# Ledger of designs, part 111: designed miniproteins, single chains

Each design is a single chain, and the fold is of that chain. pLDDT is the mean over its residues in the fold that is shown.

## One batch from the design tools (miniprotein)

Design m3858
Fold by ESMFold2-Fast:
Structure m3858 (fold): chain A 76 residues (1-76)
Amino acid sequence: MEEEKRREYERLVKEATEILQNSKSLEDLKAQLKKRGYTDEEIERFLKLVEDGKKLGLSVEEIARAFAHSRLQERG
């Protein structure tokens, strides 16, 4: 992975982790994503990743990594 792409990935992981850790409910999570400029469609995809990840027993950090990977693919 290119150094610039890796820094972007790490930044997205950190941002997603902070949102997940600071969100008290699904409604709060949606509100935080909306404030950061995410569309309703992007928010729904994020929520599905969170719910699916929790069902699979993934940690907050692992869910954040999955989100960051998905986000980078959507941009490219």
Scores: mean pLDDT 76

Design m3859
Fold by ESMFold2-Fast:
Structure m3859 (fold): chain A 95 residues (1-95)
Amino acid sequence: MSNSALQLAGYYGRFLEGAVEEYNFSEEFKKVLKELIDLFREIAKNGSDDEIKQAIKIVEETMRKLLDLLERGDLEGALKVVKEAIEKLKEILKK
Protein backbone atom coordinates (compact mmCIF):
# COMPACT_ATOMS: atom_id res chain seq x y z
CA MET A 1 0.00 0.00 0.00
CA SER A 2 1.24 3.53 -0.82
CA ASN A 3 1.12 4.72 2.83
CA SER A 4 3.38 1.84 3.98
CA ALA A 5 5.75 2.50 1.07
CA LEU A 6 5.94 6.21 2.03
CA GLN A 7 6.84 5.18 5.60
CA LEU A 8 9.57 2.89 4.21
CA ALA A 9 10.88 5.75 2.03
CA GLY A 10 11.12 7.93 5.17
CA TYR A 11 12.88 5.14 7.08
CA TYR A 12 15.43 4.46 4.30
CA GLY A 13 15.94 8.21 3.79
CA ARG A 14 16.85 8.65 7.49
CA PHE A 15 19.06 5.52 7.40
CA LEU A 16 20.96 6.87 4.38
CA GLU A 17 21.38 10.31 6.05
CA GLY A 18 23.15 8.48 8.91
CA ALA A 19 25.29 6.53 6.44
CA VAL A 20 26.27 9.79 4.65
CA GLU A 21 27.52 11.20 7.98
CA GLU A 22 29.41 7.98 8.91
CA TYR A 23 31.06 7.23 5.52
CA ASN A 24 31.63 10.84 4.33
CA PHE A 25 30.20 10.14 0.86
CA SER A 26 31.12 12.20 -2.22
CA GLU A 27 28.67 14.85 -3.49
CA GLU A 28 27.85 12.54 -6.46
CA PHE A 29 27.03 9.66 -4.07
CA LYS A 30 24.82 11.94 -1.90
CA LYS A 31 22.97 13.19 -5.01
CA VAL A 32 22.41 9.63 -6.27
CA LEU A 33 21.13 8.45 -2.84
CA LYS A 34 18.70 11.40 -2.73
CA GLU A 35 17.50 10.61 -6.28
CA LEU A 36 16.88 6.96 -5.30
CA ILE A 37 14.73 7.93 -2.29
CA ASP A 38 12.91 10.71 -4.20
CA LEU A 39 12.01 8.25 -7.00
CA PHE A 40 10.82 5.67 -4.46
CA ARG A 41 8.64 8.34 -2.77
CA GLU A 42 7.17 9.32 -6.17
CA ILE A 43 6.25 5.69 -6.95
CA ALA A 44 4.83 5.29 -3.40
CA LYS A 45 2.57 8.36 -3.94
CA ASN A 46 1.54 7.87 -7.58
CA GLY A 47 2.22 4.24 -8.54
CA SER A 48 -0.15 1.31 -8.85
CA ASP A 49 -0.08 -1.52 -6.25
CA ASP A 50 2.09 -3.62 -8.61
CA GLU A 51 4.50 -0.71 -9.28
CA ILE A 52 4.81 -0.04 -5.53
CA LYS A 53 5.53 -3.76 -4.85
CA GLN A 54 8.23 -3.76 -7.57
CA ALA A 55 9.77 -0.54 -6.17
CA ILE A 56 9.85 -1.95 -2.59
CA LYS A 57 11.60 -5.12 -3.85
CA ILE A 58 14.18 -3.07 -5.79
CA VAL A 59 14.89 -0.68 -2.88
CA GLU A 60 15.14 -3.47 -0.26
CA GLU A 61 17.53 -5.52 -2.44
CA THR A 62 19.53 -2.34 -3.17
CA MET A 63 19.78 -1.42 0.55
CA ARG A 64 20.99 -4.95 1.37
CA LYS A 65 23.67 -4.87 -1.36
CA LEU A 66 24.64 -1.29 -0.49
CA LEU A 67 25.17 -2.14 3.19
CA ASP A 68 27.33 -5.18 2.28
CA LEU A 69 29.45 -3.10 -0.14
CA LEU A 70 29.90 -0.22 2.34
CA GLU A 71 31.05 -2.67 5.06
CA ARG A 72 33.63 -3.99 2.54
CA GLY A 73 34.77 -0.42 1.66
CA ASP A 74 33.66 -0.87 -1.97
CA LEU A 75 32.40 2.67 -2.60
CA GLU A 76 32.59 2.24 -6.41
CA GLY A 77 30.44 -0.91 -6.24
CA ALA A 78 28.04 0.85 -3.84
CA LEU A 79 27.62 3.80 -6.24
CA LYS A 80 27.03 1.39 -9.18
CA VAL A 81 24.33 -0.53 -7.25
CA VAL A 82 22.47 2.72 -6.39
CA LYS A 83 22.68 3.96 -10.03
CA GLU A 84 21.31 0.61 -11.28
CA ALA A 85 18.40 0.85 -8.80
CA ILE A 86 17.60 4.42 -10.01
CA GLU A 87 17.35 3.18 -13.62
CA LYS A 88 15.02 0.33 -12.54
CA LEU A 89 12.79 2.79 -10.64
CA LYS A 90 12.73 5.14 -13.66
CA GLU A 91 11.53 2.22 -15.83
CA ILE A 92 8.60 1.69 -13.41
CA LEU A 93 7.66 5.39 -13.72
CA LYS A 94 7.74 5.20 -17.58
CA LYS A 95 4.85 2.65 -17.52
Scores: mean pLDDT 78

Design m3860
Fold by ESMFold2-Fast:
Structure m3860 (fold): chain A 118 residues (1-118)
Amino acid sequence: MERELAERAAELAREALELAEKALAGDRSALPEAIRKAIEALELLKKIPSLSAEEREDLERAIAALRDPSLSDEEKLNAVANTAAYVLKKAGEILGDESLKKEAEEWLKRMVEAVAAR
């Protein structure tokens, strides 16, 4: 069950990053869906019993930040990117898959480059 939750969270994180990249490229309609998928990924990680209380509190703070309507689109995009990268790294730890950590680092690099290109 933990493996299934981690795998689904990783897939949602990838989808959130792809949508965030589209939003950075000018498709602003992708941003609400990116936020929704990032929140769903965090909520799945919260259900994993092996997480510490501190890790669960970090997940709750990330969910609250993504739901904050006062954030600018740029702040929301940064929150989605950082959140999704965290989810991929954490899922990789749970699954024993080092490639997910590398994937998170590559996505963050790509997102930084996309912001610079705007």
Scores: mean pLDDT 81

Design m3861
Fold by ESMFold2-Fast:
Structure m3861 (fold): chain A 58 residues (1-58)
Amino acid sequence: MLSEELKQYIIDKGKEMGLPQEKIEQAIQALQRYLEQVPNPAVDPFTAADRILQAMSQ
């Protein structure tokens, strides 16, 4: 599971971006899956969260 800090970051940023709760939940799930499948990503988890949220805001 994601840290509470990272989850709160996604929730707060998703709200600022005007995302519905369901998309915010999808972003949390997507980031968790990404981190589980790619244990040594080139991108830090907060930057990965930003990219996922930006993709969902479209």
Scores: mean pLDDT 76

Design m3862
Fold by ESMFold2-Fast:
Structure m3862 (fold): chain A 65 residues (1-65)
Amino acid sequence: SEIEEVRERIARLREELARLQAILETLRKSGSLSPDVEAALEREIATKQAEIAELERRLAELEAA
C-alpha cells in the first residue's frame, strides 16, 4: 500500500539520518573533521530532514483520507 511504502521510506531516511549524525559527531569529537566534509555531511543531514518532513506530511494526508 502507499501508506506502507511511505512508512518504509521514512524509516530508511531516519536510519540514514542517524548514521550521518553519528559520523559527524564522531569526526567532530576526534578532531578529524575537514571543513569540506563537515559542509557535505550538514547538507546531507538537512536534505534527509527535509525529505522526512515532506513524507510525514504526505503520510498524515493518506492516514486522514
Scores: mean pLDDT 87

Design m3863
Fold by ESMFold2-Fast:
Structure m3863 (fold): chain A 57 residues (1-57)
Amino acid sequence: TFEVPDDVVEALRTAGRQQPGLVFELPSDTPEHIRWGEALRPVLEEEGIRAEGLPEP
């Protein structure tokens, strides 16, 4: 529903490459953070990073 900034995407890809199997806890305290988590889910899944703190699909 909105685009995640490229620098955030690149930071996640870098972290995933450096620490395979890394788990990210995504904040859900604000609507913006929830939207970021939803938008980042495909990127996290593509890089093999597990995400926590995302609402149920």
Scores: mean pLDDT 65

Design m3864
Fold by ESMFold2-Fast:
Structure m3864 (fold): chain A 100 residues (1-100)
Amino acid sequence: MYEELLREFRKVLPKIPVEVQREIRDSLERVLEHVERGDREGARRAADEAVTILSKVEELSPELKSGISRVLRQAAAGDREAAEFVREMRRLIEEEIAKK
C-alpha cells in the first residue's frame, strides 16, 4: 500500500515553496484528467511531465521522488490504487496551499 509514501510526502510538503506546490498540483491534475478519460497516451505524457517537475524539487528525497514517479506511471497505465494515491497527493497539496 502507498501509505508510507503519503506519510513521508505529507511531512515534506510544508517545506516546498507554494509556487512549486501549485506546479505539482497542476501536473497531478493533468495526469488524473487523462486517466479519467481513458486517454492512455495522454496520461503517460502527463505522468512523464509530472515526474520531470518532481525531479527538480530539492525538498523531496531521491527515495520519495523514485517512489512517487513509479506510482504516477502506474496510475497512467490504469492502476486504480495508484490513481487513488495521486488523488490523495493532490488533496494534501490543495489543503496545504489553502493554509497559506
Scores: mean pLDDT 85

Design m3865
Fold by ESMFold2-Fast:
Structure m3865 (fold): chain A 67 residues (1-67)
Amino acid sequence: SAEDTEKAARGLGKAAASGSASGARSAAQMVVKDLTEEEARYALEYGIEKASTEEAREALQEVLDKL
C-alpha cells in the first residue's frame, strides 16, 4: 500500500542518514521481504538519496540491484 511504502521509505531514509551500512542493509532486507518489488524499489531509491555515507548508499544499491 502507499502508506506501507511511505513508512518503509522513511525508515530506510533514517537508517541511511545514520550512515551505517549494516543498519541500512538490514532495513532494506525487511523492505524487500514485506513489500512488492515496485514498492521496495521506490523505498530503496529514497533511502539512497538520503544516505549520509558512501557505505550506506552502496549497501542500499546492492539490495536494489538484486530486485
Scores: mean pLDDT 82

Design m3866
Fold by ESMFold2-Fast:
Structure m3866 (fold): chain A 80 residues (1-80)
Amino acid sequence: EEFARAVGEAARARELAAYQADLDKHYNEMKKLADSLTPEEKEKLIKQAEEDYQNGLAQGEADAARFGAVMEAHARDYYA
């Protein structure tokens, strides 16, 4: 049943890649906004954006892992 595992791994990889792209977009938008602020506000916003990015990435990895596991189970049951 290597096929079911491959389906789960592919689903996880695709989900994670999409999450990474969304996080990168958000981070770039926050960075752009920071350039229009005072130095103090810029430092604070960039620090917050960095924390949000790291937290989002960790959540995305967890969500992608769950989605992959569900897809593997679904493929295993479907092709049993």
Scores: mean pLDDT 80

Design m3867
Fold by ESMFold2-Fast:
Structure m3867 (fold): chain A 73 residues (1-73)
Amino acid sequence: MPEEIEEQLKTIAETSDLPEDETLRLVLQVAHHIARGDYAAALAQLDRIIAASTNPETIAAARALKEQIERLQ
C-alpha cells in the first residue's frame, strides 16, 4: 500500500473519536477495499467515517484519502 495511504489510515485510527473496535473495523475495511481495487466501496466507507466523526483531524485525513483514491480511478 502506498505510504501516503498508510499515513492517512494511521491518522484516522489514532485520531478517531469512535469506539476503538469500530474504528479498527472501518479502517481495515477501507484498506481491504483499496487493496482489492474496489474504490467505490472504499469511498463509501470513508464517507461513513466522515459522517460519524466529530474530530477535524480524522475528517481531514479521510477527505485527503478520498481525493487520493479518486485520482486512482
Scores: mean pLDDT 80

Design m3868
Fold by ESMFold2-Fast:
Structure m3868 (fold): chain A 74 residues (1-74)
Amino acid sequence: MMDQIFQMIDDIARRLGFSPAAVAQMRDIARTDPDVQAMLAHAINNSTGQPQDYRGIAAMFADRMGVSVESFRK
C-alpha cells in the first residue's frame, strides 16, 4: 500500500513539476496521516492510469501542509 501511495506522489510531482523537497514532505504526510492514506488509496483504486484528479490531490496536500500548490514547484 505505502509503495503505491509513494509512486502516486512521485507521478503527481513529475507531472506538475514539484521540487524534491515538496515530494519528501508529501511522502512524510502520507506516511503519518491515516486520512491522507485512505484518500490516496481510494484515488489509486479508482485510477485507470490516467491523471484524472492529480490537481485535486496536490491541492489536498497543499492544504494539509498549510501552503499553496505553487510553492511545490520550486
Scores: mean pLDDT 73

Design m3869
Fold by ESMFold2-Fast:
Structure m3869 (fold): chain A 67 residues (1-67)
Amino acid sequence: DTERLLRAGEVAREAEEQARKEYGADSKITVDLDAGTATAEVTGDLPEEEKQRIADEMARRVEEALA
């Protein structure tokens, strides 16, 4: 669990930094270690479809790190 949490946390931080740098958008990633899932919220001046795409990609990256 600790190793999975650390890895997921690093990936989450990286994804959040990329979103801020690339899009000027805030993002929030929530990790559920028991379920092995992650959810992401993206807030910014972006089309809703693009925010959803970015959020899905961020969540997927974190979930991959949890595996």
Scores: mean pLDDT 79

Design m3870
Fold by ESMFold2-Fast:
Structure m3870 (fold): chain A 57 residues (1-57)
Amino acid sequence: MKYLVLKDIKGNLGKVLPLKKGDVVTSEQLKELADKLGIPYDLLKSLLLKEGIIEEI
């Protein structure tokens, strides 16, 4: 699965996995970010989608 990044991610998220507006990220990259943050992948994915940071493509 792929996601389009709609806006730059700041703070700790930007340090763990630097995502920039216009980037395409994979489920594997989101899983790595979730692992580094110590949260479930599904929770991180849902949060980013809800906040409008990423969009499924």
Scores: mean pLDDT 74

Design m3871
Fold by ESMFold2-Fast:
Structure m3871 (fold): chain A 108 residues (1-108)
Amino acid sequence: SAREEFLAGVARVVAEAIEELRALAEAGTLTEDSFRAIVRRTAERLLALAERYNLSAEEARAVLDGAATGLKGTVEEIAPAEQHARFNAVIDEVLAEAHARLDALAAA
């Protein structure tokens, strides 16, 4: 079904982001800039999926919020404790940018 294809697409996008973050962390090359780039690309891919499957702004927002929660869990797993607040702030910044884009589209 279209719903199953959408959910599989979301799961794939998030899984690919997590795998890339793990690979960078294992290589010792995870920086705030590389983390921000991955989080932004993940948000853009999720927004593109929401548009392709004709999700409402509220449905797209719920998907972004769920992905943000998953990425914060990954931060706790892969990053040193002293970096958690910084990486979580990046996730929150990108999430706020994505919410603002959805709000603008809903107002149009």
Scores: mean pLDDT 88

Design m3872
Fold by ESMFold2-Fast:
Structure m3872 (fold): chain A 63 residues (1-63)
Amino acid sequence: SEEARQRRELAGMLTVMRSMSTVLPIQELRELGDRVLEGLSRRAPALVPAFRAGLDAIIAEKQ
């Protein structure tokens, strides 16, 4: 289903961001996340709120 595809895509993107959080400082991780969000807002805007929430959680865990 389309919902399952979107959920899988979101999970994949957040997995990559989590991996990057182990090697990037918070500022660079935020900058990377902002660039991903900019691209995502043009390509798949429906995924933006969930990706933003996931990214914010990853950054909060790093603090």
Scores: mean pLDDT 82

Design m3873
Fold by ESMFold2-Fast:
Structure m3873 (fold): chain A 91 residues (1-91)
Amino acid sequence: VRAVLDAIRETIARALEENPDDEALRRAAEFSLLVLKAIEALLAGDEEEKRKYIEEILKMLQEAGVPEAKLTEEAIKELEEKIKELLEELA
């Protein structure tokens, strides 16, 4: 799993270097990096960091106009469960 996360991070970094003026790509990269941080915190068993990154993901989605992305306990739990499902598929 770590090698896959590192590869994704490297791909994002390269895309940003090649397209520094692309604001949409920068926003997508910021979102993707938050997802990676949430995954890393979940794998490490760091409940505090996991919650922080999940909340930041929900805030970013809300700012992007996703009305369902409310900072509620239900939304936080749902996003955590989706991340766990992705990790199980990669295992």
Scores: mean pLDDT 71

Design m3874
Fold by ESMFold2-Fast:
Structure m3874 (fold): chain A 60 residues (1-60)
Amino acid sequence: MSEEEIEKMLKGLEEAESVAAAASVAAEFHRLGLMDPEGVLAARRAKTAEEARAAALAGL
């Protein structure tokens, strides 16, 4: 694969992993009474992996 194609794949994986990580973090925070799981859906709609994580944690 070309370097550009590999970079696109990695960004896609990082975005998907970020959404999964944000979901896990939000679930723990909800269990602690710090954040509701609906915040995870907002983070999941974020454009980038960093934005998804920031959105999930912003609910604190």
Scores: mean pLDDT 58

Design m3875
Fold by ESMFold2-Fast:
Structure m3875 (fold): chain A 80 residues (1-80)
Amino acid sequence: MEEEIEKLKEEIEKLAKESKDEEVKRQALNTLKKVDKGLEQIKQLEKEGASPEAIEAMKRRLKIEAEKELKKLQEEDKKK
């Protein structure tokens, strides 16, 4: 699960770095900040002794959200 989220981060970082559209770059950077904040919150909950089931549920939600945002960014980037 975490590896899948890291892969999504990599794709979003690529858009932030390589997109020709300044708005897509801005949106990609904002999405990266949201994903990083989500991962930080999950790590904090793990330190506080949250159940493995709760941690996995949060990771799944973060992955789904990141996938949706990445898809939107990719579609905007295709507009040239």
Scores: mean pLDDT 80

Design m3876
Fold by ESMFold2-Fast:
Structure m3876 (fold): chain A 73 residues (1-73)
Amino acid sequence: TSLDVVAVPVYNAEDVAAAVASQAITIAKAQNVPILILDASSTDSSLAITIAILNANSVPYSIVSVSSQAAAI
């Protein structure tokens, strides 16, 4: 099975958002795939920080909103 996307779960992780985004960019570029952001109803700046870093690195991405309950399963 080919790797089609790098999925990045985001939930109130403002302190580590930059590090997570950087790791996701590294993997996405190595595999030549887009990033899928799974936003579990973040209320802090974690989603904004993640998007800003992805935009600064010109990486293609999509955002999907998920419930915190679905993200835990």
Scores: mean pLDDT 70

Design m3877
Fold by ESMFold2-Fast:
Formats: structure tokens, C-alpha cells, sequence
Structure m3877 (fold): chain A 77 residues (1-77)
């Protein structure tokens, strides 16, 4: 666990709280997952899969791909 990882986790939690307060903000959830994958956070795999279930077409494919990448990061770790 690095200082940068903690800083990014803090930002991710902030976005997650805001999304939790506004369930209608599916776009915020999508960006949260994208950010988490980019930062190597395997914890976003589950929310990505859950969001993919509700999403359609281009978003669904992107979410499934990000979910698999995050899950693979978790396996390696």
C-alpha cells in the first residue's frame, strides 16, 4: 500500500459516497469504476459487474471489460 494508492482510495470513496446519495447518477458510478481500474483497485470489480447488469450496449461491454481487468488485478495480488 503506497501513499498514492491511499490518496486515490480517498478520492474513490468520496465519489462512491456521492453516488450512494444520488442513485440516479449512473454516469458517476461508471467513472468511479473506470478510475478504480486505471488505479489498479481490484475492489471495483464487483460494482462494475453489478453496473454492467443494468447497463446496455456500449457501456455494458466497457464495464464487463473493466470488471475483468480489476478482477485479474485482485488475482495477481
Amino acid sequence: VSMEELDLASEELGIAVEVSLNPEDEEARFKLVELGVKMGLSGVAKPARELAKKAKEPKKEKLLKMSEEAEELGKKK
Scores: mean pLDDT 66

Design m3878
Fold by ESMFold2-Fast:
Structure m3878 (fold): chain A 71 residues (1-71)
Amino acid sequence: TERLLELMEEEDKKLEEELKKTGRVPPPRRLVELSDEQLTEIGRRLLGEAPDPETQEAIREYIRKLREKQL
């Protein structure tokens, strides 16, 4: 769990740097390996960092699809 959180923080930093450079959040590669609660927490963080509503909607839809795949 702790190691997974550390990997998520590393991915978050990469996403934040990409967001600052391009104004967009790239699709996260490892979210499929996360629990539903962890996906929710990452979603809130990414939505808070997103610069525009289109990016926020894309992030929410991506997480929603990942959750549906885990069912």
Scores: mean pLDDT 59

Design m3879
Fold by ESMFold2-Fast:
Structure m3879 (fold): chain A 79 residues (1-79)
Amino acid sequence: SRGIEHLQKAAALAQEKGLENVTPALLQEELNVSKATATRLHNYLHGRTVPTDPELRAAWFDALVDLGVADLVRAVERL
C-alpha cells in the first residue's frame, strides 16, 4: 500500500539523517509526494498523529520503535 511505502521510506530517511533533520520539505523532495502528504508523514514520525488503519498503524509503530521513540507511541496510544 502507498501509505505504508511512504511511511517506511520516511522512517528510513529519519534513520539515515536523524529525525530532527527530516523536515516536511525534505520528505516532499525525496519521496516525490505532496506537501500535505509530507506534513502527515512528518506528524506520524513525531507521534503527533496516529494512523487509524490497522496495517498502517502497525508499520508506524515498527518505524517509531526503530527510531527509538516507542515511549511516545505508547503515550499517544493512551490518548
Scores: mean pLDDT 78

Design m3880
Fold by ESMFold2-Fast:
Structure m3880 (fold): chain A 74 residues (1-74)
Amino acid sequence: SMEALERAARALRLAAQLLGEARVSREDIRTLFERAAAEGLTVSEVAELLAQASGERLTREQILELIDEVRREG
């Protein structure tokens, strides 16, 4: 659902703010992805909303790369 995706996007924004606008860590991305997957969301759906909520800070492509890297490793 869109609400679940919005929650994931909100978590990314909060993480970025807490890190003083630094890059989100791989562990943050992994946790966010696991929560979104529990809601039945695909990687593409998560990346699309996260990019929208992050504005110009992170592109969909960068988010997909981070999620894919974590997914392949774990």
Scores: mean pLDDT 60

Design m3881
Fold by ESMFold2-Fast:
Structure m3881 (fold): chain A 99 residues (1-99)
Amino acid sequence: MTDQQTLQRFVESGQFYLDQIKALGASPEVIAQAQRDVDALQQLVAQWPSVSPSQQSSTIAKIVGLVLRNMGLLEEVMLDESEDKKRAIGEAHNARLRA
């Protein structure tokens, strides 16, 4: 089934944002929030085969929301970073998506 593999890509994106947040030396509180979001993503994707058709849309919305929140946390941490560093992070993300 292609759907669970697609959802696993959201976990990988959340993990990528967490790894970049850690690499940029974010506060322990920001790192802890990003870690909780990745943990929640892993749980939702692991539960996917048991999700009823009526709950699939709400589950996808939760997954997307967690990924977007981690992306927002990375963007906040990156506010003081150079454009070259921001570009390098984007290129690393794109390389991961192509693998």
Scores: mean pLDDT 79

Design m3882
Fold by ESMFold2-Fast:
Structure m3882 (fold): chain A 78 residues (1-78)
Amino acid sequence: MTTVKELSKEELENVSDELVEELFELTKKGKLIVKAEKEAAAGLARLVSEVVEKAREAGVKIKVTEDAEKGSVTLERE
């Protein structure tokens, strides 16, 4: 299953533990594509890093693929 999540600059400036948990659960269920505006790129990178670390702590291996032209990051369970 592929899920697409568009995140606002506000959500990316104040990344919550609940948001990290939600994205991790979506990633475990299949492929997750996260989209953000280019101005929020640093916040998106931080959020992705937090999801990857949460997955690592849970023993789940995920693959991260960045698409700079689309302003998106794909998270997929290996």
Scores: mean pLDDT 79

Design m3883
Fold by ESMFold2-Fast:
Structure m3883 (fold): chain A 106 residues (1-106)
Amino acid sequence: SKDEQLAELVSYVKDGNADQAVSKALTILEESEDLRSTIHDLLDALEDGVGKSILSKADFKIHLEEQSDTTVSYKLSTAKSLTDDVKNLVSRYITEVANFAKKAAK
């Protein structure tokens, strides 16, 4: 089920296993019947799993690196289709969330 896949994603993120977390996140989104709804469910599951502080740190790091006017969370939640740019942004965001979660556990 989607709930089981989201729980696996959160587990990989908490373990700091960025590669497996990214792979699972992309699989969830590629299998989605409603991309926007699934992105919101994914972001909510991450917030519930690791907390707003870790998500904010990941978002802010990417925001500074890209000099973007918008947050990663906003860009993902407004995506119309799973383009290569969106997949790349998901991969970067999930990697940074996993990295910050690993640092917080030390």
Scores: mean pLDDT 84

Design m3884
Fold by ESMFold2-Fast:
Structure m3884 (fold): chain A 67 residues (1-67)
Amino acid sequence: SAARLAEVEEHVRRNGYLDGKDAYSLALVFKEQGLDALADEVLEIMREEGKITKAQFEEFLERARAA
């Protein structure tokens, strides 16, 4: 949902990264939009790196808008 995405955007702006809760929320937003590949990639980065950086988050948003 737009509200869920706005909350995630606020958290990354405030903290500079997304933690596990924010990453799962972002993946859920992508799943809700039918962007399963992006959702899976978010979860994989979280699994491997333990966080999603602001730069990675911005890249995911750009890719989602292009899809």
Scores: mean pLDDT 84

Design m3885
Fold by ESMFold2-Fast:
Structure m3885 (fold): chain A 74 residues (1-74)
Amino acid sequence: RRREIENAVVDPVLRALHEARETTGEVKRSDLIALAKKVLKERGIEATDEEIQEAVDRVVSLAADILGVKVVPE
């Protein structure tokens, strides 16, 4: 369900954005999607590629500007 996907994706994506802020200030969108895919798999949450992309993009839109991290589209 969309809320379960979003809740599972928020923490790992935010952590990746924080790490990017401390290192280069940049992160690839494809890397965030791959990370979200791994976390959802480990939690046994089924999601389509479109649902994963939508959840990642939503977290990025809410947090990346606040954290000053540049998300590079792939």
Scores: mean pLDDT 78

Design m3886
Fold by ESMFold2-Fast:
Structure m3886 (fold): chain A 103 residues (1-103)
Amino acid sequence: EKEVLEKAKELVEKYIKEILEEGKRNGQEEDAEKLVKEIKKIVKELEEGKLTEKELEEERKKLEKELEKYKEENKSDDEETKEVKARYLAIGIVLLALEEAKK
C-alpha cells in the first residue's frame, strides 16, 4: 500500500504538469490551478491516513450525481459547480494514478 501511494504520487506529479500546460494553452489557467490544488489536497489526506481509496470512490459517485443535477438545472458555469467539478476530476485523477501504480 505505501509503495503504491509513492508510485501514484509520481504519476500525479506528471498529470499535474500536463493539466497546467493544457490550461495555459487553452486559456483555462485558473480552472487548471483549482484542479491541481484539489489533487494535492487529496494526496496529502491519503498520505496522512485521513482519507481512504474507498472513501474517494464513494465521494466520486456522490459528486457525479451532483454534477448531473447541475447540468439539468443549466448551472454548469456557476462557481459552485466549477468547484464540484474540480473535486470530481481531482478524485478521478488520483484514483487513476492509484490503479496504474498497483501494476
Scores: mean pLDDT 81

Design m3887
Fold by ESMFold2-Fast:
Structure m3887 (fold): chain A 80 residues (1-80)
Amino acid sequence: DFRERMEEIDRKGEEAIKRKDIDGLVEHAEELTKLVVESNTTEMRRLGYEIFARWIALGKEAGLPEQVFVDMVLKFDEAL
């Protein structure tokens, strides 16, 4: 259940990056953070970091500002 929800959020994040929709990307990052906190497992925290790492790589390729990803990761770390 948590894994399926995480995969859906991951897909939405990738689509936001492709569309260069920064507001949507931030929304999906907040959804991901909430899901990881709610699950309260080391495995889900690891998967969350893996998703952010992939989003950073895709965002760099798409030409999105690095600061957007820095801010998202810092908020994620602070929530954990």
Scores: mean pLDDT 84

Design m3888
Fold by ESMFold2-Fast:
Structure m3888 (fold): chain A 69 residues (1-69)
Amino acid sequence: MNEKELLEKIDKALRGELDEKQKNDVIFQALLMLNDGRKPEELDEKEQEEVLKQARDKILSHLEKQKEG
């Protein structure tokens, strides 16, 4: 999954627009990107939101840096 696709899916997950299977996949991809060893099922709803927000911020920072280069 490229960074733009992951960002779009994170935004959909945060808005509650994804089914449970799609949401868990997005959270898993976010955890992998953050080098977080946890699984989606280990997170409560608040922790899931925090992981998605951290992943979004990391992607946005990377995309902004690419525009500056």
Scores: mean pLDDT 79

Design m3889
Fold by ESMFold2-Fast:
Structure m3889 (fold): chain A 104 residues (1-104)
Amino acid sequence: MEKAKEYLKKAIEYAKKAAEASTNPLMKKAAEYLAKAAEYLLNGDYEKAVQYLLEAQRLIAQSYKDANDEAIKYFELAAKYIEKALDADPVMKEKVKAAVEKLK
C-alpha cells in the first residue's frame, strides 16, 4: 500500500521533469497528462487516470520521433513507476483494467 503511493509520487516527479525538459509541445502535453494520470491514481479516480493515460499515449506516439532524449528518459521513468505502483497494488491494477475496458 505505502509502496504504491511512493511509486506514484515518483511517477509524478519524473512526468513533471519530462514536461520541463520537452522541446516538443505535444511531448510536453503528453508528460503533463501522465502527471495528471498518476495524480488521479493516487486519489483513487481510476476513470480519469485512464483517460489521461490514453491521451498521454496518443500524444507520445505522435511526438516520439521529434522528442529530445532527456524528455523521453524522464517520460519512460514516469511510466515505469506507474507500472510499479500497479504491480504493488493488485486492487488498483484491477480497477485500472476495468476502467480501460469501460473507456474503449
Scores: mean pLDDT 85

Design m3890
Fold by ESMFold2-Fast:
Structure m3890 (fold): chain A 68 residues (1-68)
Amino acid sequence: SVQQAQNQIDELRQEIEELKKELEELEKKPPTQENLRKQAILQARITVLKGEIYLLQQLTQKQQQKQE
């Protein structure tokens, strides 16, 4: 349902905000190869979650168009 998709989007947005906090804390640490690698992994995960939100938004729009 549209409501279930919206709830999933809200949960994904919260996860992105938590990952952004982890990234900010990690950026305060020395720029070692391990810390830079961890930063890259967190950035990649944020990008994937943003993509999932985009797909859910598109699916929600298609469901609304079918009801019009």
Scores: mean pLDDT 82

Design m3891
Fold by ESMFold2-Fast:
Structure m3891 (fold): chain A 50 residues (1-50)
Amino acid sequence: SLKVGDKVEFEVDGQKGEGTIIEVTPDSAKVVAKFEDGTVRIVTVPLSKL
């Protein structure tokens, strides 16, 4: 099960990202993510992609 503090990898909009979950909902998670281009962003990722 996914929880706040878990490290995850995903792909969104053709970009690979890796980061830490800061919020979990029934269908998605909010992640502080570092992308392959070196940028750090907060993104919402569907649980199906985690």
Scores: mean pLDDT 79

Design m3892
Fold by ESMFold2-Fast:
Structure m3892 (fold): chain A 87 residues (1-87)
Amino acid sequence: SDARVQAILAAAEAALARLREAVAAGDWKGAHNSAMGLVTQALELVAQQAPQEALDAMLALLREAIDLLRGTPLGEALRRFLAQLEA
């Protein structure tokens, strides 16, 4: 449903906000948990067969997460995950 898609995107935005806070604090456990939260929301969005606009919004959130984690193994893992979603 449209409401479910919006809830998934809201949860993804919240996960990205927590990721930003964790990275700023040097909390790598929190960063990992928040990044996994983003991955979970992205997979749920795909499972909902969401419209392209919603997928584009999720891809933008994943790209922001990758940028925040640039040069880290976690960022590399997210970049590989993003490539799989775009295939």
Scores: mean pLDDT 88

Design m3893
Fold by ESMFold2-Fast:
Structure m3893 (fold): chain A 56 residues (1-56)
Amino acid sequence: AEEELQARIKQLENMIENREEQLESASEAVKVQIKQWIEEDKAELEELKQRLAELA
């Protein structure tokens, strides 16, 4: 359970990094969409980190 949470956290962190890289070269219309996805991923990341802290 804890290992699975850590794996998902790492996956989300990598996804956020990739999306942030895409923002540097994306068109304005695409930037709006990518920014929304980053916010969604960050929200999930916060929830998983809180859950991990409660289990530790």
Scores: mean pLDDT 82

